# Designs tried in a protein design run: designed miniproteins, single chains, continued (2). Part 101

Each design is a single chain, and the fold is of that chain. pLDDT is the mean over its residues in the fold that is shown.

## One batch from the design tools (miniprotein)

Design m7501
Fold by ESMFold2-Fast:
Structure m7501 (fold): chain A 81 residues (1-81)
Amino acid sequence: KELVDRLIKALEAEDLASASLLLLELIDEISKLNNPELIEILNEIVKKVAQLTSVEETDPDKAKKLLEEIVKLARELRELL
């Protein structure tokens, strides 16, 4: 739970570098749990973070929407942990 809370704070601060490092640690931890539902939510977060990075400078409206969706998914992941 603490790792997910740190990820949410980094995302809300728009600190994508810290968020990416925390996301890598979270991937390792959740993969060890062998829970397919948690893995699916995590994979959605990973995909949206990659999309956010690619559109951050070119489409700020899409970037903001992706960030909101990522934060929502991270909060859902936290509730399931």
Scores: mean pLDDT 77

Design m7502
Fold by ESMFold2-Fast:
Structure m7502 (fold): chain A 80 residues (1-80)
Amino acid sequence: MTPVTVISAHLEGATPEQARRVAEAVAAVPGVIGVVATDRGHVGVLTEASARDAVEAAIRRAAAELGLTVRITSTDVDLR
């Protein structure tokens, strides 16, 4: 049983292409299980809980490189 974290990043004013670039940067982080980018500048990440800090750092770095304001919310999910 592996504890997982759901991370949601909202990229204010991002184009769908910019959101995909952030998602691509995050997908390269070890421990990431799945990444989705939406047309509304939202990136959702499912990751191993141990990778949370690395994923959040990758989101912030990619958003900063694109000049985007980002809001990050994370929720830990334990398997029963």
Scores: mean pLDDT 80

Design m7503
Fold by ESMFold2-Fast:
Structure m7503 (fold): chain A 65 residues (1-65)
Amino acid sequence: MERRLYRLAGLFGRLAEAEVGLRPGDVVTAEIDADGKTVKIYDAEGRLLGRTTVEGLRELGAVEL
């Protein structure tokens, strides 16, 4: 599996702030499954926040680091 870092920005940052209390500019870890498409999103403490897709993160305006 692959891990990528994303900075909260655009719509993704606003949704994360509203739903899980993360702040704009915070960095989350996306753990990409073996299919290369499905991701699990973790906060800085390693807590699972949710699941999405690599494409979904991009469309929501998350900035890949």
Scores: mean pLDDT 71

Design m7504
Fold by ESMFold2-Fast:
Structure m7504 (fold): chain A 91 residues (1-91)
Amino acid sequence: MSLSFSKLGPDNGIRITVTHLPELQGVTLEEYKVGEEVKDVISTYSDGRVTVLTFPNMVVKSGSIERWQSAPLTGVDSPAKTVDIKLVPSP
C-alpha cells in the first residue's frame, strides 16, 4: 500500500490519496475538529483500491487532522509528513 499527500490549491485544502489497498468497504470519514473548527470532508472511492479524501478550505489551528480511530490502513511511514484522519464504519 502507498499513501500520497498533496496540497489542494492555495486555500490550505488537503487531499489524501491511498492506493493499492484491499477493497475498502464499510468505512466513512466523519466530521473532525481542529481546535474549535469543524471541517467538511469528502470521501470518494470506486472499487476500494483508491480512496480520496478532500478537506476543502481547511484551516488548521495548531494541530493535525483527527487521529486514526478505525480501519487502520497499513501505510508506510512518510519521511516527509504524516497526517491523522478519522474513519468510521459506514451505517
Scores: mean pLDDT 37

Design m7505
Fold by ESMFold2-Fast:
Structure m7505 (fold): chain A 100 residues (1-100)
Amino acid sequence: SERLERELAIMRELAQGVTQISLDSIIDIVRQYLQRMGINIRLSPDNPFFRSMLSVVAAILNPDASVMEQLKLIESLIKDDGDIFMAAIAILETKRLLGY
């Protein structure tokens, strides 16, 4: 829980300059977040972690999905990866801070 609070604080700081949220803006914030946490992952289409991250972002940003459907999809995508889970929570908090 303390780790989550610290990671959310980093995401809030990175989101401070963003006035409008878009998929590209969220991906950029996540890239900066991972770099700041010392996680050196190559964010390219060939990386399975990057593809899983994009799926989580798409689920969170889907306005047509019910909250229950979004949660089930997120759980299925992040079940075995704590870093993807933390990124998903950070994306949700960023969305909340920007009024979405």
Scores: mean pLDDT 55

Design m7506
Fold by ESMFold2-Fast:
Structure m7506 (fold): chain A 91 residues (1-91)
Amino acid sequence: SSRVQQSFQTMSNRYSSAGFDDLSQLARQAAQGDPDSQRQFLQQVGDHYRTYGNPQQQQIGQQIDDYIRQGNYDQAVQILVDYVDRLQNLQ
């Protein structure tokens, strides 16, 4: 649970730095351990990636949806953190 909360906090910090205040606040609420906020954050990111993302982001959005269906919010946020970390390391 604490590791899941840290992953959501990481996403909150990243969206805040990027100027996405609403997503940052939702991720911060998810980091406090609220399952509804965790689901809502992941659904919003997954939906955005599937609708507007490149092919890799569309695939990640689909994986997030699959993990949400399983109730595996830990794995859903972890694949998102890992993806964003890879983007940062390529710069």
Scores: mean pLDDT 84

Design m7507
Fold by ESMFold2-Fast:
Structure m7507 (fold): chain A 79 residues (1-79)
Amino acid sequence: DEAYKEEALRHLQEALRHLAAGDIEGALRHVESAKEYASKVAQNREAALEHLEKAIDHLRAGDVRAAVEHIGKAKAALE
């Protein structure tokens, strides 16, 4: 459980780094990976997955600001 949480958080941190560099495609791949790991976490899983799905939708729409907000909320749910 801790290992899946750590991997999800690691991918979300990498997604934020890619967004800071202007790489939306790289960020999207990391958010999708974080969602896969978050689906295996028992605590606050539903809240984390909801925010990760919204982050993916916003990244696909090119809305980096909204995506960063939802990535932050997913991280908070997993921490």
Scores: mean pLDDT 86

Design m7508
Fold by ESMFold2-Fast:
Structure m7508 (fold): chain A 90 residues (1-90)
Amino acid sequence: SPREKLLEAFEQAIEKVKEYDPELGERLAWLARRIAPLPLEKAVDVAHFELVLQRNLAYEKGDVTRIKAVDEAERILSEALQEIQKELEK
């Protein structure tokens, strides 16, 4: 299902992020649990806003490790989101 694909993408992103930034990885894991019961469109929206926020904060602090971690998460999640959206748009 599209929801299962989204959650799997979150799991992949969390694993990747934990290699660079365990703290951010734990935050993403918490977020995944929180969005699981939400409507798919809202879950996607919440995930997008979180990534934008984390990227902006990392940029302002010049935290290159955090920036790299956020970039990896965004890549994985954006790829999954595009696939899910195509599946919803028949």
Scores: mean pLDDT 79

Design m7509
Fold by ESMFold2-Fast:
Structure m7509 (fold): chain A 75 residues (1-75)
Amino acid sequence: RAEEIARLRAQAARYAALAAQFQQQAQQYLDLARQSTDDAERRLYLMQSRGYQSSYDLYKGREAYYRRRAEALER
């Protein structure tokens, strides 16, 4: 149904927005790591960046799931 497809697309868009936020956080920590002259500090920023990248991957997976469900209902 058109309304069901719209709901699935809206949910996919919501997860895409959350993924974008985590990607920005990951990039910010990656930039901090590049600017750091302390090896221990750089490692901590890289670990934070990886954590946010994992969250990005999770929400991109959820986006793809809802997008595929919407596509499957389209004719």
Scores: mean pLDDT 86

Design m7510
Fold by ESMFold2-Fast:
Formats: sequence, structure tokens, C-alpha cells
Structure m7510 (fold): chain A 83 residues (1-83)
Amino acid sequence: MAPSDEFTEELKPKAEEFEKNKAPLEEVGKFRLEALRKMGAPEEVLRLEEALVKAAVEGISPEEYAEKNKDQELLEWVKKKKA
């Protein structure tokens, strides 16, 4: 048995509830990501857009989101975009 499967099933309703409460922001973010992907945007641009959406959902800055996830490459891209 996969214990992670049971935990994932238990977390799914809570994740859906959190997503429902933040749906407009998540929906806008997903739409923008799909548009950029269709336009052939580079991975850096896609990663930056995803980080912006997730950071906004958490109520933190994109830099804080990158630092929280220890994603040094993403942190550098976020800083480069602002510079």
C-alpha cells in the first residue's frame, strides 16, 4: 500500500477548498501560463510567471517564494527581471 496515496486523498479536499477560495488568482495565472506556453516562451519566463502566481496566492513576494523553496535559479531570474 502507498501511505502517500491515502495522505494525498485526504489533502485533496483541503487543497481544492484552498484553491476554490483563491480561484480567480489561480485561474488568471493558469490562463497566462498557457498563453505564454502557446507563444513558445522560454522556461525562465514560464517559471517566473508560475512563481508570481504562487507567491501572490501565499501573500508573499516572488523573491520570498523562491527563497522558501530554496530555488536559487528562480531567485536569480526574479532579481534579473526587477533589475
Scores: mean pLDDT 65

Design m7511
Fold by ESMFold2-Fast:
Structure m7511 (fold): chain A 66 residues (1-66)
Amino acid sequence: MTRDQFIDMVSSNVGKSGASSLDQATNVDQVTVLTARQTTRAVRDGNPDLGGQIIDDYFNWSQQNF
């Protein structure tokens, strides 16, 4: 999976519910759901730089585990 494909999946999974943490994710889709929730929260809380870091960290985690 490319980073751009991961971001597209994150965008499509905004507002969905799923795994509460990365270690509970059973597939990449669940990782992208969690990424959408965490990045939305970071931006809402006034920290868009953290949102970008979450995308990179969660993408890298998904590459290592799936």
Scores: mean pLDDT 80

Design m7512
Fold by ESMFold2-Fast:
Formats: structure tokens, sequence, C-alpha cells
Structure m7512 (fold): chain A 128 residues (1-128)
């Protein structure tokens, strides 16, 4: 399955989960809202939910349990040129998280491995 197909599936699943009023951890809820905002091309919502995710990450000792969802969120942001700054900000916070810094870059690059364009953008975001 291509990275773009994985992103599209994640967005569809996010819409179903949020519509079901399921009790989610705050970080997971914020990630699902971000995926929908990216799909809707809502720049204000993308900025708001990226900031919310970063603030929630700062309250956690480890983000290792959510690296897959965070990698998909970063991939979704990188798929649209309008959200490159938000993608960079989120990616930098993920890779610089104190307990996860060794694993997070590998998870992000792994999520993008079948899309050369998105992989190149992720490598640029991670270099700073």
Amino acid sequence: MSTREVIERAIKEARVILASDTKLPPLVRAIHKLLIAVADKDLDAVRRYTAEIIALMDTLDSISGWLGELSLAIAALLSDERFREEAKELAQHVVNHPKDSLIAPLMILGALSDDPELLARAKEALRE
C-alpha cells in the first residue's frame, strides 16, 4: 500500500472514530483532528491541532506508543506544500522528545519509505 493510500485510510478511520464519540486519549484525539483538518485543507485548524499535539507531547514521559500515528500525521502534513512549516515543527518535536529521539526518525522515515517525494521532504524536515 502506498504512503498516500495509508494516509487516505487513516483520514477515513479518523472521521469514523470521532463521529462515534469514542473516549480517546487526548493526544490520539488531537492527531485524528489534525488528519481531518489536513484532508479539509483547513490551514487554521492544521495550525491549531499541530500546536495542541506538541503541547500534549510535552506532558508525556514517552511518545513511543504513538510514533506510528505521529509519523502518519507528519506524512499527511508533508503531502501538502501549504503545511510544510507545521510538518517541520511537529517532526522536530517528535525526534527531539527526550526518551524517543533514537527511534522517532526511523519511524517517520519508515512510514514514508514507498514515496520518494515525501521521503525527501521528511529527510529535509529532520535535518534541523
Scores: mean pLDDT 77

Design m7513
Fold by ESMFold2-Fast:
Parts: C-alpha cells; sequence; structure tokens
Structure m7513 (fold): chain A 90 residues (1-90)
C-alpha cells in the first residue's frame, strides 16, 4: 500500500541518519534527540494503522531511547528501524 511505502521510506531515511551519527560519533543535542524521537513517534502512529504489533514495539523502543546516550540511542534506533522494516517486508 502507499501508506506502507511511506512508512518504509521514512524508516529508511531515519536509519541512514542514525548510521551516519554512529559512523561520525556525533554527540546529539537534546533538541536533536527530541526531533528524532518525534519522527519515531510519527512513524509509530502510521504503523498502528497497518501493523499494531510493530507499532507497539517501536513505541516501547522510543521510551527506552529517552534514557540512553547518543550512541546507545542511535544503536537502538538502527535495530528498531531494521526490525520494523523486516516485519513490513514479511
Amino acid sequence: SELEELIRERLELLLDSAKLVIEKKVELTEEEKEGLLEEMREIAELLAQVDPETAARVEKAIEEMKSLSSLEMMELLVRTSEEALARLAA
């Protein structure tokens, strides 16, 4: 569906950004962290319309990310995004 394609594109863009942050060892500002969490929340809202189980997994990861360092947050973001993409492809 067009909605699933939109979710996939947004997840892929987020994944690319997270991998770049990890590669360059960038320390994120609180504003940048909140921006990434907001993007993940919007993706979870879209996912809830097509795959509520995957949406719930993403929402759980977002809550965990709030207490993590920049690197740990980005590593969890990569894993969560890759898992969501794999579930959508199944």
Scores: mean pLDDT 86

Design m7514
Fold by ESMFold2-Fast:
Structure m7514 (fold): chain A 88 residues (1-88)
Amino acid sequence: SKEETKEYIRELFKKANLELPDEEELELLVEITEGDKEIAERIVELIKKDKSFLKKLIEKAKEGKIAELRLELGVEIGMERIKKALGL
């Protein structure tokens, strides 16, 4: 459910010691992830590396690029898995 996904995202932010997203940001993150926990985890990792990433992500989501963002994050996760399997 959307509420279960929101709570999962909040818990990821808490565990990462990040400032919690507001309700508008959480709703957009739910739409971007579409319940995919790996995409949610990747978003949190990217925010930990660059604190401005969340604002940039939300801006692009508001521009209607949600499906594109989801696909790009999925491809990035897949590429990292391949590199790890190859010992890179």
Scores: mean pLDDT 82

Design m7515
Fold by ESMFold2-Fast:
Structure m7515 (fold): chain A 103 residues (1-103)
Amino acid sequence: IEELKEEALKAIENGDIVRAAVLAQSIIDKYGEDNPEALIAVGEIYYAMGNYEKAVKYYRKALELLPDSDPRKPTILNLLADAYEKLGKTEEAERYRAEAQRL
C-alpha cells in the first residue's frame, strides 16, 4: 500500500494525473474496498490531486470500517477535517476535529 501511494504522489508532483489515478485503482484492486489502510491511502492520493470531495468519500468509508477504539480513528477524523476545510465546510471540519480530540 505505502509504496503504491508514494509512487502515486510522485506522479502527481510530475503532473501525471493518469498514472496517479491508475495507482489509486491498483491499491483498491489488490487490497480491497474493505481495507481501511487502502481506503486511507486512496483518500490521500485524491487529496494530493486537489480532489477533496473524493478524499472525503474514501476517508469516510475507512472510518465506517473501524470501531471507536481503533487508534487510527483520530488520524482519519483529522484527515476528514482537513479535506472539509479545503471544501470551505468549516463547521463540518470543526466537528471532526473535536471528535478526534475526544478519542
Scores: mean pLDDT 77

Design m7516
Fold by ESMFold2-Fast:
Structure m7516 (fold): chain A 99 residues (1-99)
Amino acid sequence: MLDEATGPPSDEAIARLEEVIERAKTVNPELADHLEKALQAARDGNYTEAIKHLGKALEIASKDPEALKLVREAMEVIGEDNAALALAFAVEYSILKSK
């Protein structure tokens, strides 16, 4: 169970996240850039950098409800392969919501 949480994202998760990034490019190019950097970091197993870029994407998306839905979808896709990253996202989202 913990071993599954420490691997790179699955090919299916990567494909789903790439679809979210493509939709994000039509909504906000800056948001798409941060989501793409988060995907690259996740592929490299650098989950700390992945969550930082997702946090920045979430801040950008907070100004647009449509963009916010895309960021949430991207985080859920990444979190399905990594429970620790899903928990980190929940904390970041709670901080943003309380501010």
Scores: mean pLDDT 69

Design m7517
Fold by ESMFold2-Fast:
Structure m7517 (fold): chain A 114 residues (1-114)
Amino acid sequence: MEEKAKEYLTEAIRALENGDYERAVELFKKAVELSKDNPLLQAEAYLLLARAYMKLGDYENAVKWAEKSVELAKQAGNKRLLAEAFRILADMYEKLGDKEKAERYRKQAEEVEK
């Protein structure tokens, strides 16, 4: 299953790089489902799924998946993924007009990187 999850992640990243954001979302969702037994891989898949939604301009779904990535990144102890997820949340809340939440998440990203 993990091998197939990594294959879907690779294909999804290629779709994202080529501007095929809808295909990237579908492939990242498959990677999420196949990575349930690997929290670190699932956190990465959630983060990339959030980025794909961000590229689509779907900021509500981008926030949803970034928040799931935060939870798993904390469980995995991965400071890089946690900081990246907080930065995505900050950018998305800024796009949604919630400047207070955007500033809070920006500070959380900086604090994790110290």
Scores: mean pLDDT 86

Design m7518
Fold by ESMFold2-Fast:
Structure m7518 (fold): chain A 92 residues (1-92)
Amino acid sequence: SRLNQLVAQQLAALAEAEGGEATVEVEGDHIRIEIRNAGPKARRAVRQVADIVRSNGGEARIEEEGDRIVLELSNVSPVAYTASALLLIGEA
């Protein structure tokens, strides 16, 4: 989905704006984003996106270890992607 790539790219851009580095992997309805040297806005955005996805019947996993965050999303509804994209635009 194009929305999957948009959300992933916006999270990556937010993380990079704070001096982090993001790696994005998109495979069908599965997204994995890894952020290294994650700043406070990126950490908050990851948690908020996960909450939006879960609230809309999707699956979200967050792994936090030191300065590293991994977000994995699956079965994400178009509504959840749209809400996540709007959130991320507001954080930029």
Scores: mean pLDDT 81

Design m7519
Fold by ESMFold2-Fast:
Structure m7519 (fold): chain A 57 residues (1-57)
Amino acid sequence: SPREITRLEVVLGLMGSMLSNYQARVKENPDDAQARAEAELTQAQVEEITRQLQALQ
């Protein structure tokens, strides 16, 4: 539905910003295992939301 598309687009934008922040943290400290794990989890969420959004369009 159009409402679901709008919701997913907003969440995708927010998750993309979070991913960029985690990736920047990993770049500054490659040994930060928590930052790496958070980046990987956030990337997986971005991929899932992108998949759902593409399926609705």
Scores: mean pLDDT 86

Design m7520
Fold by ESMFold2-Fast:
Structure m7520 (fold): chain A 75 residues (1-75)
Amino acid sequence: IEEEFKKRVEEYREQITRDRHWTPRDAYSMGAKLANDEMKKELGGEIKVSIIESAHPEGLATYENFHLGDEKVAE
């Protein structure tokens, strides 16, 4: 579910930022990967997660909709 995914991503992002002092964008990228993997494992049919990744909403332009596909770490 979109709300659940966003909450998980934000939780991981905040945790990573605090522990590793990464930028919010890099932390989000990692958090999105972790949340995606976790939800795929639980749902077994990750249509919700696929929407967030493949149908990336360009209209929002926020970190919560950032598409995982780049390694912009530590900047």
Scores: mean pLDDT 53

Design m7521
Fold by ESMFold2-Fast:
Structure m7521 (fold): chain A 94 residues (1-94)
Amino acid sequence: FLEELEKELETLTDTSLEFSEDESLILAAARIIKHYLENQRDLGIDSEESKRAFEFLRSKGATEEQLKELIDYNRELLIEEGVKLLEEAVKKVF
C-alpha cells in the first residue's frame, strides 16, 4: 500500500482535493496526502474534512489499518519537510 502511494505521490503536481468517482484508492490517498502536506496539516487531527476524506477512502476499499498507515505517513512527511525548512533558514540567516 505505502510503496504504491509513495510512487503515485512523486508524480502528482496537482494539490487540489477533488474526489473522482472512478479514482483508485491509491490515487485518492495520494491526493489527500498531497493536499494535507501543501497546507501543512496533520491528517490525524480530527476535523470534518479528515472525516470526509476517511469516508471517501473507505468507499474505495481502504481498511482501518491502511488509514492508520496513511496518517503515520502524512506525519512523517510533515516532519521531514519542517526539518528541511528549518535547516535552510538557519543556513541563510546564520
Scores: mean pLDDT 69

Design m7522
Fold by ESMFold2-Fast:
Structure m7522 (fold): chain A 108 residues (1-108)
Amino acid sequence: SNADALARRAQDEYFARLAEEKGDEVEAISKKYEQLAEDLKKNSSDPVEFYLAKAKAYGAKSTLYRGKWALAERRGEDPTEYRKKAEEYFKKANQYEGEAVRALSDAA
């Protein structure tokens, strides 16, 4: 529909701009959550926070590559590898969120 096309265009413009203006900040967020996950794995017996930190790290990577994908399309460049990475990291983020929910349920 026309509304779906406008929503997609708005998302593409947002993600392209995010990659262009804030890509380094999004990458820093990913690294921060990766470090938090490593620290939690060593120092905590509760896996929930560990899985949530991993989900946040992969979510940030997904956002970064979604931005690179949008920016590549805007520049007339091949987005294929960025799209694959965005989708891969999105699936990993969802998997770790699922593990966090399971761990929380097992603790109840």
Scores: mean pLDDT 87

Design m7523
Fold by ESMFold2-Fast:
Structure m7523 (fold): chain A 85 residues (1-85)
Amino acid sequence: MKKFDMEKVYEIVREYFGEYRGIKTDEDELKEIADFIVKKLSEGKEVTSQDVINNVKIRNPGMVLRLQNEDLFNKTLKDIKSEEL
């Protein structure tokens, strides 16, 4: 089972999804997104933005739009994968 540097993963998720148009995302929501992505990657599974939306309770509709940005989501996945131990 693959392991990740979770502190760096949380920093990556916060950098890409922590703020949208001056509105801050809840730290708990960011952590749940990060934890879900890492869980899937640790299992050798593919992760899509829709998987995150379906499995994480997203309270801010603006977060759904950010996750649906394929370029942003793919950059986030690439950076998270680079933090594999």
Scores: mean pLDDT 77

Design m7524
Fold by ESMFold2-Fast:
Structure m7524 (fold): chain A 90 residues (1-90)
Amino acid sequence: DKEALEKAKKIIDELIAELSKDPKLQSLADSLKETVEELLKTSKSAKEFVEETIYKLKIAKDALEKNKYTEAAKKVEEAIKKLEEILKEL
């Protein structure tokens, strides 16, 4: 579904832009951008792309929480919830 994929990309792009505002999170933002571009090339469906992206974001959220980046972790959690809603439509 093209519409679901476009919505997912927008959520991810907005999250990466928010994380990039903090210089301490620049490496994480760059890593997530590279991971998402790779998943976009390798995923067989919009559903697979969204599921794999949620998985990677859950790992990023856990790392942020362990390093006490509580605000950034909340932003990642909000993106995960929005992507899970898109996944229900797929």
Scores: mean pLDDT 86

Design m7525
Fold by ESMFold2-Fast:
Structure m7525 (fold): chain A 68 residues (1-68)
Amino acid sequence: GRPLSEEEREALTKEALARVEALLEANPSFSPQEKAFWLALVRWGLGQAETEEEYRRAVESFEAWVRA
């Protein structure tokens, strides 16, 4: 796949962070510290993605981990 532009990465990162934050807010088992840690991990992981496929895999993994 083609490399993601910075604009595309920012847009997709905002959407993914909003979805993960909503999942964390819906789960009463997470402490505020745990929620902050998960959001930091997601931001870091998405920052490592160079292509749309890598980004998609990272988002799917983080959403699955938070839902588990």
Scores: mean pLDDT 73

Design m7526
Fold by ESMFold2-Fast:
Structure m7526 (fold): chain A 86 residues (1-86)
Amino acid sequence: SELAADEALLAEALAKGEEDPEARELAEEAARLALELLELEGADLPREEVARRAREEMIRMAATEGLEAARAALEAARKRLEELKA
């Protein structure tokens, strides 16, 4: 019952995020940041899975916690990445 509810919530969040242009923009930026971090750290992880997970997490956050929370998380990650690149 609870697992089915979690699955439905994730499916709805992903569908809603794919229809929301702002959530989609945040998801694509999150994927880029995740891949840049992966390359800087030299980690040997599947790039496509890393990008997909980053998109899913961002869309889920936007749908469940709101766009402002998602933007704040993305800005914090971007700032950290810029500090690492400097």
Scores: mean pLDDT 75

Design m7527
Fold by ESMFold2-Fast:
Structure m7527 (fold): chain A 55 residues (1-55)
Amino acid sequence: MMQQLLDELRRWAEDAVRGAEATHGPEEGERMRRMMDEAIAEFERLGSVRLPPAP
């Protein structure tokens, strides 16, 4: 299901945030987090528009 892909994206995004925090500090992690969150939300919206959820 698309939900699994979304969960994977969330995990990868969190991993990227942690990597940014570890490498560049918490400030960069915060920016990465917000960007990833918005990107994932947009991805979810696009999926919803194309394939409406089953009743």
Scores: mean pLDDT 72

Design m7528
Fold by ESMFold2-Fast:
Structure m7528 (fold): chain A 65 residues (1-65)
Amino acid sequence: LSEEEIEAVLDEAERVAVRAVITRDYDAAIAKIKELKEKYGPKSEELKAELERIIAGLRAHKATL
């Protein structure tokens, strides 16, 4: 993956996560970010780790509601 592609995927994941925190639609957001991880994770260990961290954060937020 190029640096631009990694940045674009992370920006999309963050937009999805921020929207989920506001709307509280965590299941849809987690599913979307898992899709990004499956598609791009095998190409970058760093990106995979960052996407996993975002998923964990969303799961934690859901658990507190």
Scores: mean pLDDT 81

Design m7529
Fold by ESMFold2-Fast:
Structure m7529 (fold): chain A 112 residues (1-112)
Amino acid sequence: DPERERLEEELARLERMKENLRKLLEQETDPSRIAQLERQLALLEREIEALRNSETLLEAQRRLIDLYAEMEDLHRLEELLANTTDPELQELILARIEELARRFAREAGLDE
C-alpha cells in the first residue's frame, strides 16, 4: 500500500526531526529559544503518538497535514500535495497552504 508506506516514511522523518530538536535543545543557551524548542519537541511527541494511534489511514494523513501546517512547514505541505491523489486531502493541504500564506502576508504587512 503506497499511501501506508508514505505515512511510515513521514513518521520516520518526524522521529528524526524529534531527535534533531533534542540535540539542539541540549546545546541551546538562549531561554527564549529553549522555550521554542521545548514547545516544538512537545508538539512532535504528541502528534507522533496520535498518528500511530489513528483509527484509519485517512485520519493519520489528515493529522500529518495539520501537524506540518502547525509547524509552518510549507515545503512539506507542497511535497504532500504533489504526492497526494485523494481529492479531499488535496483540498485540505491547499486550504492549509492558503492559511499560512495569508498569515505570512499579514505578518509582513502585505495584506490588502
Scores: mean pLDDT 83

Design m7530
Fold by ESMFold2-Fast:
Parts: sequence; structure tokens; C-alpha cells
Structure m7530 (fold): chain A 73 residues (1-73)
Amino acid sequence: DELLKEAHKLGKEAGELLEKHPDDKEKRIEGLELLIKGGELVLKYAESNGDKEGEERSRETLKLVEELKKKEE
């Protein structure tokens, strides 16, 4: 519950950065970093609940977000 609450908060912060600063490269990178942190919390939640399919999906999603961040760098 607390992990998912924190992940949700990070996702909202990332979305706000994209809405307010869509053309700012540094703000886009910051938003992607928040998404990575949130994804790590979701992965930890899946691991703690033995959700092996959720773990794999979370890892693949994190790889995609990390790749997007590399393209913005």
C-alpha cells in the first residue's frame, strides 16, 4: 500500500513536469527519472507479493523508460 502510494505520487509529479515544461529537456529527463523511481517501487511491490508476471512486466517497462531517458540525454 505505501509503496503504491509513493509510486502514484511520483507518477503525478512526472506528469506535472511534462504538462508545465513540455519543451524543456532537463524537465523531461527529471520526469523520466521520477517514472523510473515509481516503477522501481511497483516492482518491489510485485516482488513482495510473489507476483512473478508483474515483476517481469515491471522490469520490461523500466527498461523502456530508461531507454527513453537515454534518448533525451
Scores: mean pLDDT 79

Design m7531
Fold by ESMFold2-Fast:
Structure m7531 (fold): chain A 90 residues (1-90)
Amino acid sequence: TQQIQALTDALLAGTASDEDEGLALMVLAVATLNSTEKSIKKMLDLIKNNDPEAQTEKAIYESAARIAKYYGDEDSYKKLKAVVDAYNKA
């Protein structure tokens, strides 16, 4: 979680290496593919059970959404934001 956030912060600050940019795009791709109704249900189940993994999942989707917005990927941003919004409404 902290590593993904640091990677995202470096990308947005313009301090990311080419390797870090590649990793950020991989995080974006994987999180977007997983931004499904099943993932939203998993998130809500984690929140209901007071599982600390709920915050980890939220942080991953928040970071991926920030990366999507940075690259202007509006479609991915909407999908990722839906998962984050589900967490915030619970």
Scores: mean pLDDT 78

Design m7532
Fold by ESMFold2-Fast:
Structure m7532 (fold): chain A 55 residues (1-55)
Amino acid sequence: SINDLLEKLSAYSDLIEEISANETDKQKIYDAIVENIPDLTEEEKKLLEEHLNSS
């Protein structure tokens, strides 16, 4: 669920902020986050992509 995704992302919030500050390509941001959080499910990866495109 989105809440479970947000809990996982919160553990890596500083890293995610750093990635987002240095990358302008949303696909590269997505790839970097997925590489650093290997326990993401396919559903959570889908929600992450949608979240990044909505922000």
Scores: mean pLDDT 75

Design m7533
Fold by ESMFold2-Fast:
Parts: C-alpha cells; sequence; structure tokens
Structure m7533 (fold): chain A 73 residues (1-73)
C-alpha cells in the first residue's frame, strides 16, 4: 500500500515539473494551468486523502501557483 502511494507521489512530482516546464515554454495556456491548480486544491480538500500524498500535493500546488503568477506578470 505505502509503496503504491509513494509511486503516485513521485508521479505527481514528475507531472508537476513537466507542467511547470511546459507553462514556462508557452506550451500550455494559463487556463490549463488554472485547471491543474483547481484539481490539486480539490484533492487537498478531501479529508480522506492519504498523508503520504498531502505534502507532495501541497508542494505541487505551491509550484503551480508560483508559475501562474510568473505567467500573469
Amino acid sequence: MEAELEEVARTLEEETAELVRRARAGEISVEELEQAIARLEGLLARPDLPEALRAPAEAALARLRATLEELKA
């Protein structure tokens, strides 16, 4: 179980890094980035979210929000 959650957390980190890269390269829209942020906010609002995923999701959310602010500037 824990090994599966750790793999999911790793995938989340990798996908977040790729979204940040693509956003900075202009490959995805601000709207697409905002949708990704909304999905992570929804995930973090779930009371049944495994603790192993909480910190990775929070880190991902912070990174995507920072990238969105960069794109708005």
Scores: mean pLDDT 80

Design m7534
Fold by ESMFold2-Fast:
Structure m7534 (fold): chain A 88 residues (1-88)
Amino acid sequence: DEIEQELEKLNQEQLKKLEPLVKKLKELGVTSPESAKAKGEEAEKLYEELAKAYLEAAEEIMKFLEEQGLLTEEEREQFEELKEKLKK
C-alpha cells in the first residue's frame, strides 16, 4: 500500500514534467522519432527534449523500484536501450 502510493506519486510527478512536451508533439502530429524528423527541426528538437525528460523520469522511477526490490530485468534492459539511443 505505502510503496504503491509512493510509486504512484513519483509517476504523477514525472508525468507532469512530460505533459507539456507530449502536448506540443501531439499538436505537431508527432507520434514517433521518424514522424518528428519528417516534421522538421522544431519537432525533432521537441522529441529530443521529450526523450531526455523521459530518460530522467525513467531513471528516478528505476532507482525507486531497485531500492524496493521491484525492478525487473526487462525494465532495466529498456532503460539501457533508451540511454544508448540518446547517446546517438
Scores: mean pLDDT 70

